Designed miniproteins, single chains, continued (3). Designs and how they scored, part 77

Each design is a single chain, and the fold is of that chain. pLDDT is the mean over its residues in the fold that is shown.

## One batch from the design tools (miniprotein)

Design m10837
Fold by ESMFold2-Fast:
Structure m10837 (fold): chain A 89 residues (1-89)
Amino acid sequence: VSEEELDRDVLVALVEIAIALTRKYSPASPEVEAALKHLEQARDALEAGDYDTAIENLRKAAEHLAPVDPEGAAIARSIAEDVEKLKER
């Protein structure tokens, strides 16, 4: 297992945790449903090694969460920043 592969697996786990927290603590709304779809797409993109698609979907999830769950939005943005750092090496 390479360090980059391990870092990717950690980021996948963080997105899965963000999905679980959003499902548990965010109110049921169209914005939360849209954010969950984007978080799931980000997870799938990370597993495929597609960091650009993962970053885009994490940022879109944060935009959808911002009006209803500002803390969840901040978490999604933080994960996107960590993916950007992984892409930079």
Scores: mean pLDDT 83

Design m10838
Fold by ESMFold2-Fast:
Structure m10838 (fold): chain A 97 residues (1-97)
Amino acid sequence: MKEEAEELYEKGKEYFKEGNYDEAIEEYLKALSLYHKIGDKKGMAKVYKNLGEVYFAKGDYEKALKAYYVAKAIYEEIGDEEGVKEVEENIEKIKKA
């Protein structure tokens, strides 16, 4: 289960790197479902952060912000200060656009 979620997450990253945004979103949503099922909050936060990056690249700033705020809330809940900082930097980039 966790290995399957990580594989889907990595597929999402590869599609995003290639500019295949819709395929990246599909793989990330599959990874998110599996991370949620196993209770892996850190995995969920990673996926929401990357979903935000894909939506930002697509120019969908509203969806990007929503994804980043969800990632931020999860990182804050689990005490991941570095994750919070990364997401806040991404939110700031959108607000300046």
Scores: mean pLDDT 88

Design m10839
Fold by ESMFold2-Fast:
Structure m10839 (fold): chain A 55 residues (1-55)
Amino acid sequence: SMERKIAALYAARGILKAAAEFESTLDLPDREKRIKELEEAVEELEKEIEELKKK
């Protein structure tokens, strides 16, 4: 169902946000690049959610 798809995307968004927060606590090489990639993935998921909500 559409509701299930939207719920799964919200779950994925939450996981990616948690991953970005976790990365920010680590002193690892390329941390800033990794966080940016996670933030971009969150933005793409938010776009998908909004498009599905328009239906």
Scores: mean pLDDT 82

Design m10840
Fold by ESMFold2-Fast:
Structure m10840 (fold): chain A 63 residues (1-63)
Amino acid sequence: MITLDRDEINKIPELSSQSIKDGLIKVGDELEIVYEGKIYHVKITKIENAGTDDEKVTLEIIK
């Protein structure tokens, strides 16, 4: 599993803090993200402290 902080989330266009705030991204959602120049199929397993500076998202890579 990969855990991203708020700064890291905002570097990934598919996982913006705005999308979390607007409820467009939820725990259990599956999406494709670009991470370190590669496309990954991921599942959101956890969102902590949504809308705050301590916001964290945990992802699982799906194969």
Scores: mean pLDDT 75

Design m10841
Fold by ESMFold2-Fast:
Structure m10841 (fold): chain A 70 residues (1-70)
Amino acid sequence: SHRALAEELLDRLFREGLTPEMKEEIAERLLEAGIITPEQAEALKAARGREVRGFLLRVAGDPVAENFLA
């Protein structure tokens, strides 16, 4: 599920840290799963760490992350 993939990627991000290689893997896996468009994948690869985490928290269904989209 989209939630399970996001939770897996968040766990890996917590354990390994956010590197350029990790951002690329996150973007590619989300694109392959059909969660994001190719344009969104490129934006994610260029995004800051807090934006990547925020996006993954939203995909995982975290209500706190959703409240920051005001």
Scores: mean pLDDT 74

Design m10842
Fold by ESMFold2-Fast:
Order: structure tokens, then sequence, then C-alpha cells
Structure m10842 (fold): chain A 80 residues (1-80)
């Protein structure tokens, strides 16, 4: 049951990320983090950490190019 819920939350978060719905992505990520804080089972904690790590990795891979581009543009605006 808990494992299936973790998989469902991860899948929904990844779908939201692919759709550019960062609010929904953050909501599902926060739900996984809450489950991690509430869980005392080491195996469940391991699966939650793996799922959260996968979401962070996917977010960084999608957003890092845009974040780098935004940082370059901010730097150009600051240099006068």
Amino acid sequence: EKEKKIEELKAKALEALDAGDYTTFNRYENELVKLLKESKDPEVQKKLREAIGELIDAYVRKELPAAVDAAIERNKERVK
C-alpha cells in the first residue's frame, strides 16, 4: 500500500513537471517529504528518499538550462 502510494505520487509529480505545473509538482514533492518524516520503517524511508531524489534530479535537469539562461540575462542587465 505505502509503496504503491509512493509510486503514484512520484508519477503525478513527474507528469506535473513535464506539463510545467510547478505548483502541483511541489505539492506532490511535499507530500512525499511528509511521508518520509512520518515513516519509521527504514525500507519505506529508503524508497521515499529514492523517489524524492529522482524528482529533484528531474527538476534540475529540466530547470537548470533555464536558470542558467536567466542568471546570464540578470548579469547583462546589471552590467552597465
Scores: mean pLDDT 76

Design m10843
Fold by ESMFold2-Fast:
Structure m10843 (fold): chain A 72 residues (1-72)
Amino acid sequence: SSQKEIDTESAIVRFLRENPGASFSARELAERLGASQSTVSRALKRLERAGVVERNADGSYRLASRERIAAA
């Protein structure tokens, strides 16, 4: 069941919301959340596909930036 991954996704989002503008590696998130790095990595990939988090060039992750408002 994907329930552990869904619970991990929720924990990641909560943690990132408490640390706005900060970037974290999958390993750092795993250590801070008490989860396995593989579980966190899978959750981060799912959150990235959902547009909830963005991956930086260095491989760390942050909360997705706000949608850019197109100039009228």
Scores: mean pLDDT 74

Design m10844
Fold by ESMFold2-Fast:
Structure m10844 (fold): chain A 70 residues (1-70)
Amino acid sequence: MEAELREAAERLRRMAEELRARGLPAAAAVLEEAARVLEEAARSGDVEAARRRLEELAARHKAAVAAEAA
């Protein structure tokens, strides 16, 4: 669990860097925040709080991509 959460956080950070390089900094910032949430869950074990926060961040990411791409 902990290793899987850290691996997921690392993948999100790589995706955020790619988005930032392509001119989507707001979308990248949301993914960076999601990576921090996953790292916090890995440390605390509070997966349920992380799940709710990630659902909120997924909606914000979708909105940010739509706004920056429009």
Scores: mean pLDDT 80

Design m10845
Fold by ESMFold2-Fast:
Structure m10845 (fold): chain A 124 residues (1-124)
Amino acid sequence: SRVAEVRELTERALTDPSALPEVVPELLRLTGDPDPAVRNAALEGLDRIVDNADTLSPEAQETILEALAEASHDPDPMVALAAISALARLKLYGSEEIRERAEKILEELTSDPDPLVAELAKYA
């Protein structure tokens, strides 16, 4: 399945950080996929990768932050929640500038009209 392919792509990057420059752009592309299951799997992959944000270039952290901000407003609630989780990880493990920007995005999401999104952002 395409979801299994996304998970294999993620595992490749986690076992071999030299694959990050190839894998991160593909996961970012998949956050815009028409299938919400594929978008969710890509965001779960990015969440796991940002636990080791020091392995990511500053440009990769920037593009991930922007994609997560967009995905936090996804019409599928599971996709939006996965993005908020990954933003919380980036707030903890990103570079100083990226951490500050992730915190600001999460603070803005605490006022989201979706009460589930607002609650999760508050505890992120």
Scores: mean pLDDT 87

Design m10846
Fold by ESMFold2-Fast:
Formats: C-alpha cells, structure tokens, sequence
Structure m10846 (fold): chain A 94 residues (1-94)
C-alpha cells in the first residue's frame, strides 16, 4: 500500500535521525516517531482522499476525514477515537 509504505518510510527516517542525533530516551524517541507517523498521514492526505473519491465518497465524508486527521495531528491522545471514526468511514465505503 502506498500509504503504508509512506508511513513505514517516515518511521525509518525518524529512527535513523534520532540515532544520528544521539536521542535514546524512550519517551523522546516515541514522541518523535508518533509525530513522524502523523506527518506521514498528513503528507499522504491527498492520496487517501483520491482513494475515497474513487470509492464513491461524498464531499461531506471527505471533509469529515480531513477534520479527523487535523484533530489527530493537533492532539495525538485522540488517536484511538480518531481511528474508530476513520474505521466507520472505511466501512461506509465497502
């Protein structure tokens, strides 16, 4: 999956960067990896939107998806809530 590949590449790049910068603290490393995953989601937002449009998603559904990604990017503690709502959208498109 292009989206999954982009997420995995973002994780690998951030891990390599952290290693080179001597960042070995667990909490700092996890925080940076979480941000990298969120950024990969943001960077691939248009690809996901294109896939939703091809699946017949309405503009309203696409707007909802965009808002969920923006909320997740602002507050990662909402990750589980956002994941559930995205899952509902994906089920609507099956």
Amino acid sequence: SPLMDAILEAIDKEVDKNLKEGIFDREENLKRVDIAITDAFYENKELFIELFRKAGASDETIKRFKELLEEYAKDKSKAEEVAKEIGKILNELK
Scores: mean pLDDT 72

Design m10847
Fold by ESMFold2-Fast:
Structure m10847 (fold): chain A 60 residues (1-60)
Amino acid sequence: SRKEIAKEIAEATGISVKTAERVIDLIDEHGPTISSSEIAKRTGISEGQALTAKMIYMRK
């Protein structure tokens, strides 16, 4: 589920579950073409955290 994926992202990156959910929302809204740098800019996390979050979510 979306909540389980958000928890996995949070555990992998160290960000909060709420922030992980925001990352998921951005990817859903903009599609897989959204860059890690744009995700980082909009959420305040690092580009590396954004990349890891995107990879986890895209694998499902």
Scores: mean pLDDT 84

Design m10848
Fold by ESMFold2-Fast:
Structure m10848 (fold): chain A 63 residues (1-63)
Amino acid sequence: SSQADGAVAAVTALMRDNADTLTEEDVERLAATVGTHLRERGVPQAQVDAAEAAIRAAGRAAL
């Protein structure tokens, strides 16, 4: 969905802009926060799972 894609893009940019101080704990908090937000907005669980996985993958690549 556009909501999930937009959230992933925004958080990925945030993580890249803060890569020098980013921790694995920060990545997990960001993934969980976005996942909760998307679920509260009625995004299907499969898309929530995909968004969380994308954020974790982008975060690991930035670390």
Scores: mean pLDDT 84

Design m10849
Fold by ESMFold2-Fast:
Structure m10849 (fold): chain A 108 residues (1-108)
Amino acid sequence: SPELEARLRELYRELIRLYERALETLERARATGDPAVLAEARALLEEAGAIAAEIYQLAVEAGDEEMARRALEVLELIVRALDALDAGDLERAAELLEEARRRIEAAL
């Protein structure tokens, strides 16, 4: 439906905005070594994961298997990025986040 398509586009735009903020925050964490900045990056990534999960739920509800599969792939990349942050591998976290961003942009 046009309403569902509009909501999905809004969620994708918000997800991209959160990814940009998370990448900027992660780069500051890498430059400074500040644990508070790293915690901020983690919080932004958790928020991005929640939005990706909402996109997945809406896609499943709509019967859009392709959209659901793409949303799940983005979710898996976010989870892997969070694991990389917990391991202190900020470079790998940034690489995984950039891959997730590319997949979201390809869906628009």
Scores: mean pLDDT 82

Design m10850
Fold by ESMFold2-Fast:
Structure m10850 (fold): chain A 75 residues (1-75)
Amino acid sequence: KEKEEKAKEYLKEGNRLFEKGDYESAIKYYEKAIELGEGELKATALRNLGRVYEKQGDLEKALEYYQKAAALEKA
């Protein structure tokens, strides 16, 4: 329960930083959410991390994270 709540908080903070254009900090919080999160929460964090890399112009890395999120949602 506590681990899931912390993962949700990290995801929210990552989203806040992403909206502000602080991509470096957003990546760190999304990585923490991925580490603690499971299922849909982890898939959402992976997808959002892909969006950060897309915004930075790293389309190859963005695709890798989008594929990881999709694979987790189908498992």
Scores: mean pLDDT 84

Design m10851
Fold by ESMFold2-Fast:
Structure m10851 (fold): chain A 62 residues (1-62)
Amino acid sequence: MEKIRKLTREELKKILSEEEADALYLHFVAGKTLEEIARELGVTPEQARELIDKGLEKVKKL
């Protein structure tokens, strides 16, 4: 969590897909709910959760 807050959206996009980077930024930096993230990205809340989980797994490997 703290590691993501230290990275800019542009830095996240270097290692993540655009959707994964946007989902992580909206969740951890902007503090949005899964429903809000889903609305912003045009996906379901379940897909927003999946994007966050996949993005976090990629960030952990750095």
Scores: mean pLDDT 75

Design m10852
Fold by ESMFold2-Fast:
Structure m10852 (fold): chain A 64 residues (1-64)
Amino acid sequence: AMRAALAAGLEAAGRGAPLEEALAAGEAVAALSERDRAIFRVSYYVLQGRLDEAEALMREAGLL
């Protein structure tokens, strides 16, 4: 369930959807934990090449 939700959200992001819209697309498939939402936000910024923002979110979420 989680992998399908993340895949749906990241596909929306790949089509140029804003972060909150892509996250909503993922959550329409399956409910996400707060940790999963943090991982999604990091993946979204990585996909956009925004590595500094991805690193900041990883530190904030305790993933680093």
Scores: mean pLDDT 74

Design m10853
Fold by ESMFold2-Fast:
Structure m10853 (fold): chain A 57 residues (1-57)
Amino acid sequence: KKEEAEKIADEIGELIKQGADKEEVEKKAEEYAKLLVELGYSEEGAEKLKDALIEQA
């Protein structure tokens, strides 16, 4: 759901700012990517966004 995806994106941003473990960012980014696919994003597009978030961690 869009609201759920936005909430997870915000959580990922906070984790990155706080310097959380890369593994925790990876788990949240994977959940985000799955929600994006459910919202109609391509699997490739969602994967790229996930990778970009993980690289910031």
Scores: mean pLDDT 77

Design m10854
Fold by ESMFold2-Fast:
Structure m10854 (fold): chain A 61 residues (1-61)
Amino acid sequence: SVEELIEEAQKAIKEGKFEEALKKAQEALDLVLSDPNITVSQYVAARLTYIGIKLDIEIAK
């Protein structure tokens, strides 16, 4: 699910697995863009998670 991918992305970033975190965040974003039954809350959560993960990676460099 979208929520599982978001949780996995957040866990990966905490473990320093930046590439894996970005991949999971991108998978969540792709799901919310392709699933016609997605809620506004799920869409917003996936978008914010993707942006947050990208910013965390950039700051960590």
Scores: mean pLDDT 79

Design m10855
Fold by ESMFold2-Fast:
Structure m10855 (fold): chain A 60 residues (1-60)
Amino acid sequence: MTTIVLHFDDEDTARRFAEILKALEPSAQVEVSGNTVTITSDLSVEKLIGLILRALGELL
């Protein structure tokens, strides 16, 4: 189990990121609290980081 916490500049960006990540990996547990996104998954850290980078790319 891997847990990663990400902080964003605002709540809208955090929510958009969370929706993109959920679309890429539905098995991941993604929770949003303000501008913070908590991701919990059974994926390895390396795989989860790759998905996070992909989701961040969709925001750019």
Scores: mean pLDDT 83

Design m10856
Fold by ESMFold2-Fast:
Structure m10856 (fold): chain A 63 residues (1-63)
Amino acid sequence: AEELVRKAVEAARAGDPEKAYEYTLQAIKAGATVEQLVRAIHEARKAGNKEGADAILEAFADA
């Protein structure tokens, strides 16, 4: 779960919202906590990548 959350944040920071969304869904299915997901969204936003952060939030809402 933690590794997939990390990959989602890395994808968001790299400007790949599609991969950020996909890794976030996989992380949730693997047992990622709400706290881990909220932290990932904050990290992506702090890096200035709104689209990537929004993709993580959207995956969390869809799961």
Scores: mean pLDDT 79

Design m10857
Fold by ESMFold2-Fast:
Structure m10857 (fold): chain A 93 residues (1-93)
Amino acid sequence: SVEEQVENVKKELDEILEKAKAHIDKGRELYLQDPAAGRLHIQGALDAVKLFAEKKKREYPEIKPYADKSVEEATKYANDALARADAELERLG
């Protein structure tokens, strides 16, 4: 059914979000040593979530609120990770 397909897409979005958060965490650690490399890793993870979300919204318009939430969650996670890294760099001098 369409409902079962929508639920499967939500699961796929959850999985890509989880992977993106792991990549953001790695990007944060890289940012402390190499800000350019860290930013690239974080941006790559965000781009992956955004591209997947946009594709799924085109295929299943009813997924839009869930897909938008996944993108927002990934973006907030990335911004929080960078803020924490910047605070740590300031603490270390």
Scores: mean pLDDT 87

Design m10858
Fold by ESMFold2-Fast:
Structure m10858 (fold): chain A 89 residues (1-89)
Amino acid sequence: ASEEEVAAALRGIAAVVGAALPHVPAEKHDEVKQAAVRAARAVVEGKATPEEAVRAVGDAARAAAPDEAAREAIRAAEEAARRAVREAL
């Protein structure tokens, strides 16, 4: 992946993680963070686009969310991050 693609992915992933962690139980924070590490690695290795990486982190965060309100907040953050990635590239 290009440096621009890696930078966009890392910014998008960080935005989703930061928005998601307040809505996720503390015992599941490592699960979301591990998903973020795997998603970032996939972009660096050319196995995923920045937008696909952001979606993967959003999916993991929603799976860790306790209720529908938390899932909706995480989805809104994911959609904003994916839009920012598309606009940056």
Scores: mean pLDDT 85

Design m10859
Fold by ESMFold2-Fast:
Structure m10859 (fold): chain A 98 residues (1-98)
Amino acid sequence: KEKLEELIKKAEENLTPRARQAVDDLVSLLEKDTPVSYAAASILLAGLVMEEGEKTARDAVLLVAYRLKEKNPKAAETAIRWARELGVSEEEIELIKK
């Protein structure tokens, strides 16, 4: 539990205001669970990578997965996949899955 809380706190502290807004938008889009909302989320994430870089996008997607894991497990799986593609470690992924 403590390791997960530290991981989430560190990710939140590293986010820019733009990335924090992107987390809220990504959560909202993925919770809708429609083809259009998933496409919009993918475009938003690509834009975040281009604007803020892969490290910031990685931290943002990790927070998205954490927020969705209890509310929408299917959407959380999508966010976890994107986190892996952006270089989040398997150790960090396993912390989110708990």
Scores: mean pLDDT 81

Design m10860
Fold by ESMFold2-Fast:
Structure m10860 (fold): chain A 69 residues (1-69)
Amino acid sequence: GPLTPEEQLVVDLANRYAEVYKKTGDKGYLETAAATIAGALRNKTPEQQERVLAAIKSPEIQELAKKYL
């Protein structure tokens, strides 16, 4: 189903950090994005977690967020 407004905000944040990483080369942006997403998803259902993770454009942020869950 579609993302909730709260889920969309988390996805938008992750995608913004991925864009900053592409411009700067600073991996700190990937780590910060992944930790923020993991925190936002920790108390969500597996279906909600997968839906949000699938919407993240950066494979690196997606994989790091999965490790932090």
Scores: mean pLDDT 84

Design m10861
Fold by ESMFold2-Fast:
Structure m10861 (fold): chain A 55 residues (1-55)
Amino acid sequence: SMAAQRKREVLKAYSQILNGGDKEEVLKKTAEKLGLSVSTVSKMVKKLKEEMQKS
């Protein structure tokens, strides 16, 4: 499903940023791959970070 695909790509982006990847480049590439805006992907990564930090 598209929801599962987005979740996997957002998880990959989050992991790459945690491992010292360039945040702007990672977000831009993820946005391009998903057909979303960089701001949308940035919000999704931020929300995922909050959920991961809570668990």
Scores: mean pLDDT 79

Design m10862
Fold by ESMFold2-Fast:
Structure m10862 (fold): chain A 61 residues (1-61)
Amino acid sequence: MDLSSLSAAELLDLLKAGKISEEEAREALMNYRKLSEEEAEAFIASGGDTRAALRRLLARM
């Protein structure tokens, strides 16, 4: 399965499985899911909840 056809959650599953790097997952989230750099990083850190990721960015800077 190529990265452009995967959901954001599936991209994180690949990252957890060690199939892709953190940078590759971040790049795929930005290019294919249209997240900002900060949103992509926070989404990875939050384990796949975009709303939780945004809240983390606002709460912890």
Scores: mean pLDDT 69

Design m10863
Fold by ESMFold2-Fast:
Order: sequence, then structure tokens, then C-alpha cells
Structure m10863 (fold): chain A 63 residues (1-63)
Amino acid sequence: SEEEEAALKEIKERLEKLGAMVKAADPSATVTVEEVDENTVKLTVEVNGKTYTLTATVDDYLK
């Protein structure tokens, strides 16, 4: 639906902004934002050989 597409886009944009803030705070960090599926966006941060992930879903956003 249009609402689901808009929510996915907004979630992705918010995670991209968060990733940019992380990179600004720690320039050594590798930040990736990816659309895993039609419902899920994933933020991955790699720093000092460790991986941290944050997952956000359209279903949770639209509640």
C-alpha cells in the first residue's frame, strides 16, 4: 500500500541519518543501511572488528 511504501521510505531515511551521526561520532566505523525486505530496514555498524545491528519494521511503525 502507499502507507507501507511511505513508512518504509521514512524508516530508511531515519536510519540513514542515524548512521551518518554514528559515522560523524566515530569516523572509523563502517555504516550500512539496507532494505532487507518490503517490511524491514537494517542498520549495520562495524567498528573495531565488532558488528552491531538495529532492525526496524513497517509493521511496528504503522501501529
Scores: mean pLDDT 81

Design m10864
Fold by ESMFold2-Fast:
Structure m10864 (fold): chain A 63 residues (1-63)
Amino acid sequence: SNLFKGRLYLSQKKYEEAIKYFEEELKKDPDNILAWRGLAQAYEMLGDEEKAKEVREKIEKLK
């Protein structure tokens, strides 16, 4: 599954690959908070503060 693969790559510090799989998951299920959380963490680890903030704002709207 895309969520599992995203989380697997995230654990391996392969953040760009993790982002790809979380984005694929979100195309199928845009309300998947776990996929949004993984995406936020990946952007944060890459140092993309703007994208990480944008994704966190999406998570807050889904709560």
Scores: mean pLDDT 86

Design m10865
Fold by ESMFold2-Fast:
Structure m10865 (fold): chain A 68 residues (1-68)
Amino acid sequence: KKEEAIKLFEEALKKLEEKDYEGAKELAVKGMELLDMPEAAKGIENLINEKKYEEAKEAIKQAIEFAK
């Protein structure tokens, strides 16, 4: 589950780089849910919906570090 979550977060970061914000949101939320972190999933969804992409990127990077 942790390895799968990390892979989803890495793909989400790639989607943010590609300006695919909906794809990034879906992948990041799924990754957070795999880590049993529903509040973090909601937080990432809100950041992307509010166009706070740099904050979303940092939150996803922190999630990768946590999942290791």
Scores: mean pLDDT 82

Design m10866
Fold by ESMFold2-Fast:
Structure m10866 (fold): chain A 83 residues (1-83)
Amino acid sequence: KEVTVTARGALSREEAAERAAAAGAALAENIGAEKVTVTLTGADGSVGTATAPATAEGAREAARRAAAEASEPVVEITVTAVA
């Protein structure tokens, strides 16, 4: 099973990473997922994506890595968890 959460806004990298990490951790807990993928999109069309184990720490690491590759402001957050 795959569950995706998407949010839009105008966020700093830090804000986008924190929101993505929280969403990824919640999905991992609620669906028993094995992996979480975070994708962050900057206003300039830059895309950062990272996959990690579906744990709170894994979600945070994926969010951090995705944020490093996206330009500010971050306009879209997509978090996908696969069970």
Scores: mean pLDDT 82

Design m10867
Fold by ESMFold2-Fast:
Structure m10867 (fold): chain A 59 residues (1-59)
Amino acid sequence: SKEELIEELRQVALDPNLTEEERNAKIAEISKKLLEMGVPVEEIRKTFKEAREEAQKKL
């Protein structure tokens, strides 16, 4: 479940069909769940940032 949420976070960040507002809203919800499961905020932010940079690189 924790790894599944991290993967969902990554996939949402990579999804080019979402608007930035929709993506940020989904990321916030998934990040909140990950924090409640004990995942450090730094890991969540790093995962999101790396995924977004990867998505923009392949646009």
Scores: mean pLDDT 75

Design m10868
Fold by ESMFold2-Fast:
Structure m10868 (fold): chain A 94 residues (1-94)
Amino acid sequence: ILELLKKAKEYLEKAIEALEKGDVEKALEYAEEALRYILDALSEAPDNEYAQKALEAVQEAIRLLREQPEDLEGALEKLREAIEYLERAIEEAE
């Protein structure tokens, strides 16, 4: 699961960089890839509370990007929150 959580974090960092450049479509693509890695990690460790919180934050970021693409700050806040949760999930998995 550690490698899956690290991959999820890498994709979220790419999503943030894409949003900072105004590329909403690439940010959505990277956020969806991160979501898949978090779901795979949770299939192996369903009780990892920080991975669950990261999942919720990524899902909310994706929702904001789809429903309110002009509110980049809201989506950026949720992606940063997800990274913080993934960092804690990685620490627990190490």
Scores: mean pLDDT 83

Design m10870
Fold by ESMFold2-Fast:
Structure m10870 (fold): chain A 98 residues (1-98)
Amino acid sequence: SMEEAKELKKKGEEALKRQDYEKAAEYYEKAAELAEGEEKAEALTNLAYAYYQLKDYEKAIEYAEKALEINPENKEARSILAEAYDKLGDKKKAEAAR
């Protein structure tokens, strides 16, 4: 399953390069299901970013928070969380996430 997770992450990266955020979300969601530890946190962070670009800020928050449960030091996940809260008008939670 780790090899499958890596392949799905690569497909997600290619989808992000093409700005195909729906396909990126699909690949990263599957990668996160198969991955563990830091690889799962990375897949969840990229999934959160894809949802942010799709303007699904609630899902962006959900997956960024899940990534931070695994790796609290993930600066990228914290940045996505803050920007998503800003988009929803929750400036206090956005500031707390930075």
Scores: mean pLDDT 89

Design m10871
Fold by ESMFold2-Fast:
Structure m10871 (fold): chain A 89 residues (1-89)
Amino acid sequence: PERLEKIYKIAKERLKNLSVEQAVKVAVELIERALKVADPSQIPTLEELRELAKKAKSINQAAAIAAYAATIAGLSPEEVEKLLKELLE
């Protein structure tokens, strides 16, 4: 719960100034990075979260889906912060 909350705050902060379309694109790319490090048992859930992120209707929804995916894949808040910087810069 604590790790998910920290990751969500990071994702929300990094995506807040983007359009919904741009936030969705970045969220999907973060989930694709999560898929590369995830255990095989987690892949079906992460693929479903990727499809849900494509349908997100708000920045906060995109951030929440991406944060949940990153948490499932075992990414730390620090790793998520670094990945989001790379994706936005």
Scores: mean pLDDT 87

Design m10872
Fold by ESMFold2-Fast:
Structure m10872 (fold): chain A 62 residues (1-62)
Amino acid sequence: KKYEEASKIERQLHNDILAGKATEEDIEKKLEEIRKLYNIPDGIYERRLAFYKAALEGKKKL
């Protein structure tokens, strides 16, 4: 159940970024929620955060 919930949160984040609906703060907040739920190591958290921030930048800077 928890793994399924994290996957849904990440898919929603990805879709919201593609739709231009997510802010940087939204990304940070949602990823921190996932991190806390699953005790994700800092390195993995940083990599995912960078990925979503890069996707957001791509949407802004076409």
Scores: mean pLDDT 71

Design m10873
Fold by ESMFold2-Fast:
Structure m10873 (fold): chain A 52 residues (1-52)
Amino acid sequence: EELIKELLEKYLGVKPVELDDNIFALGGTPEDLERLKKELKEKYGIELPEHV
C-alpha cells in the first residue's frame, strides 16, 4: 500500500493519492496508466483495475 501510493504520486505528481481514486481524473494519461500497471505487476505483483 505504501509503495503503491509512492508510485502513484511519482507518476501523477499528486499528493495525497488514494488507491481508489480514478487515475484519469488525477491527470494520468492512458500511457502513464499502462506504464504504472506494468511496473506494479512486474515488481510488486499488484494489478490495477481495467476500469479507472
Scores: mean pLDDT 57

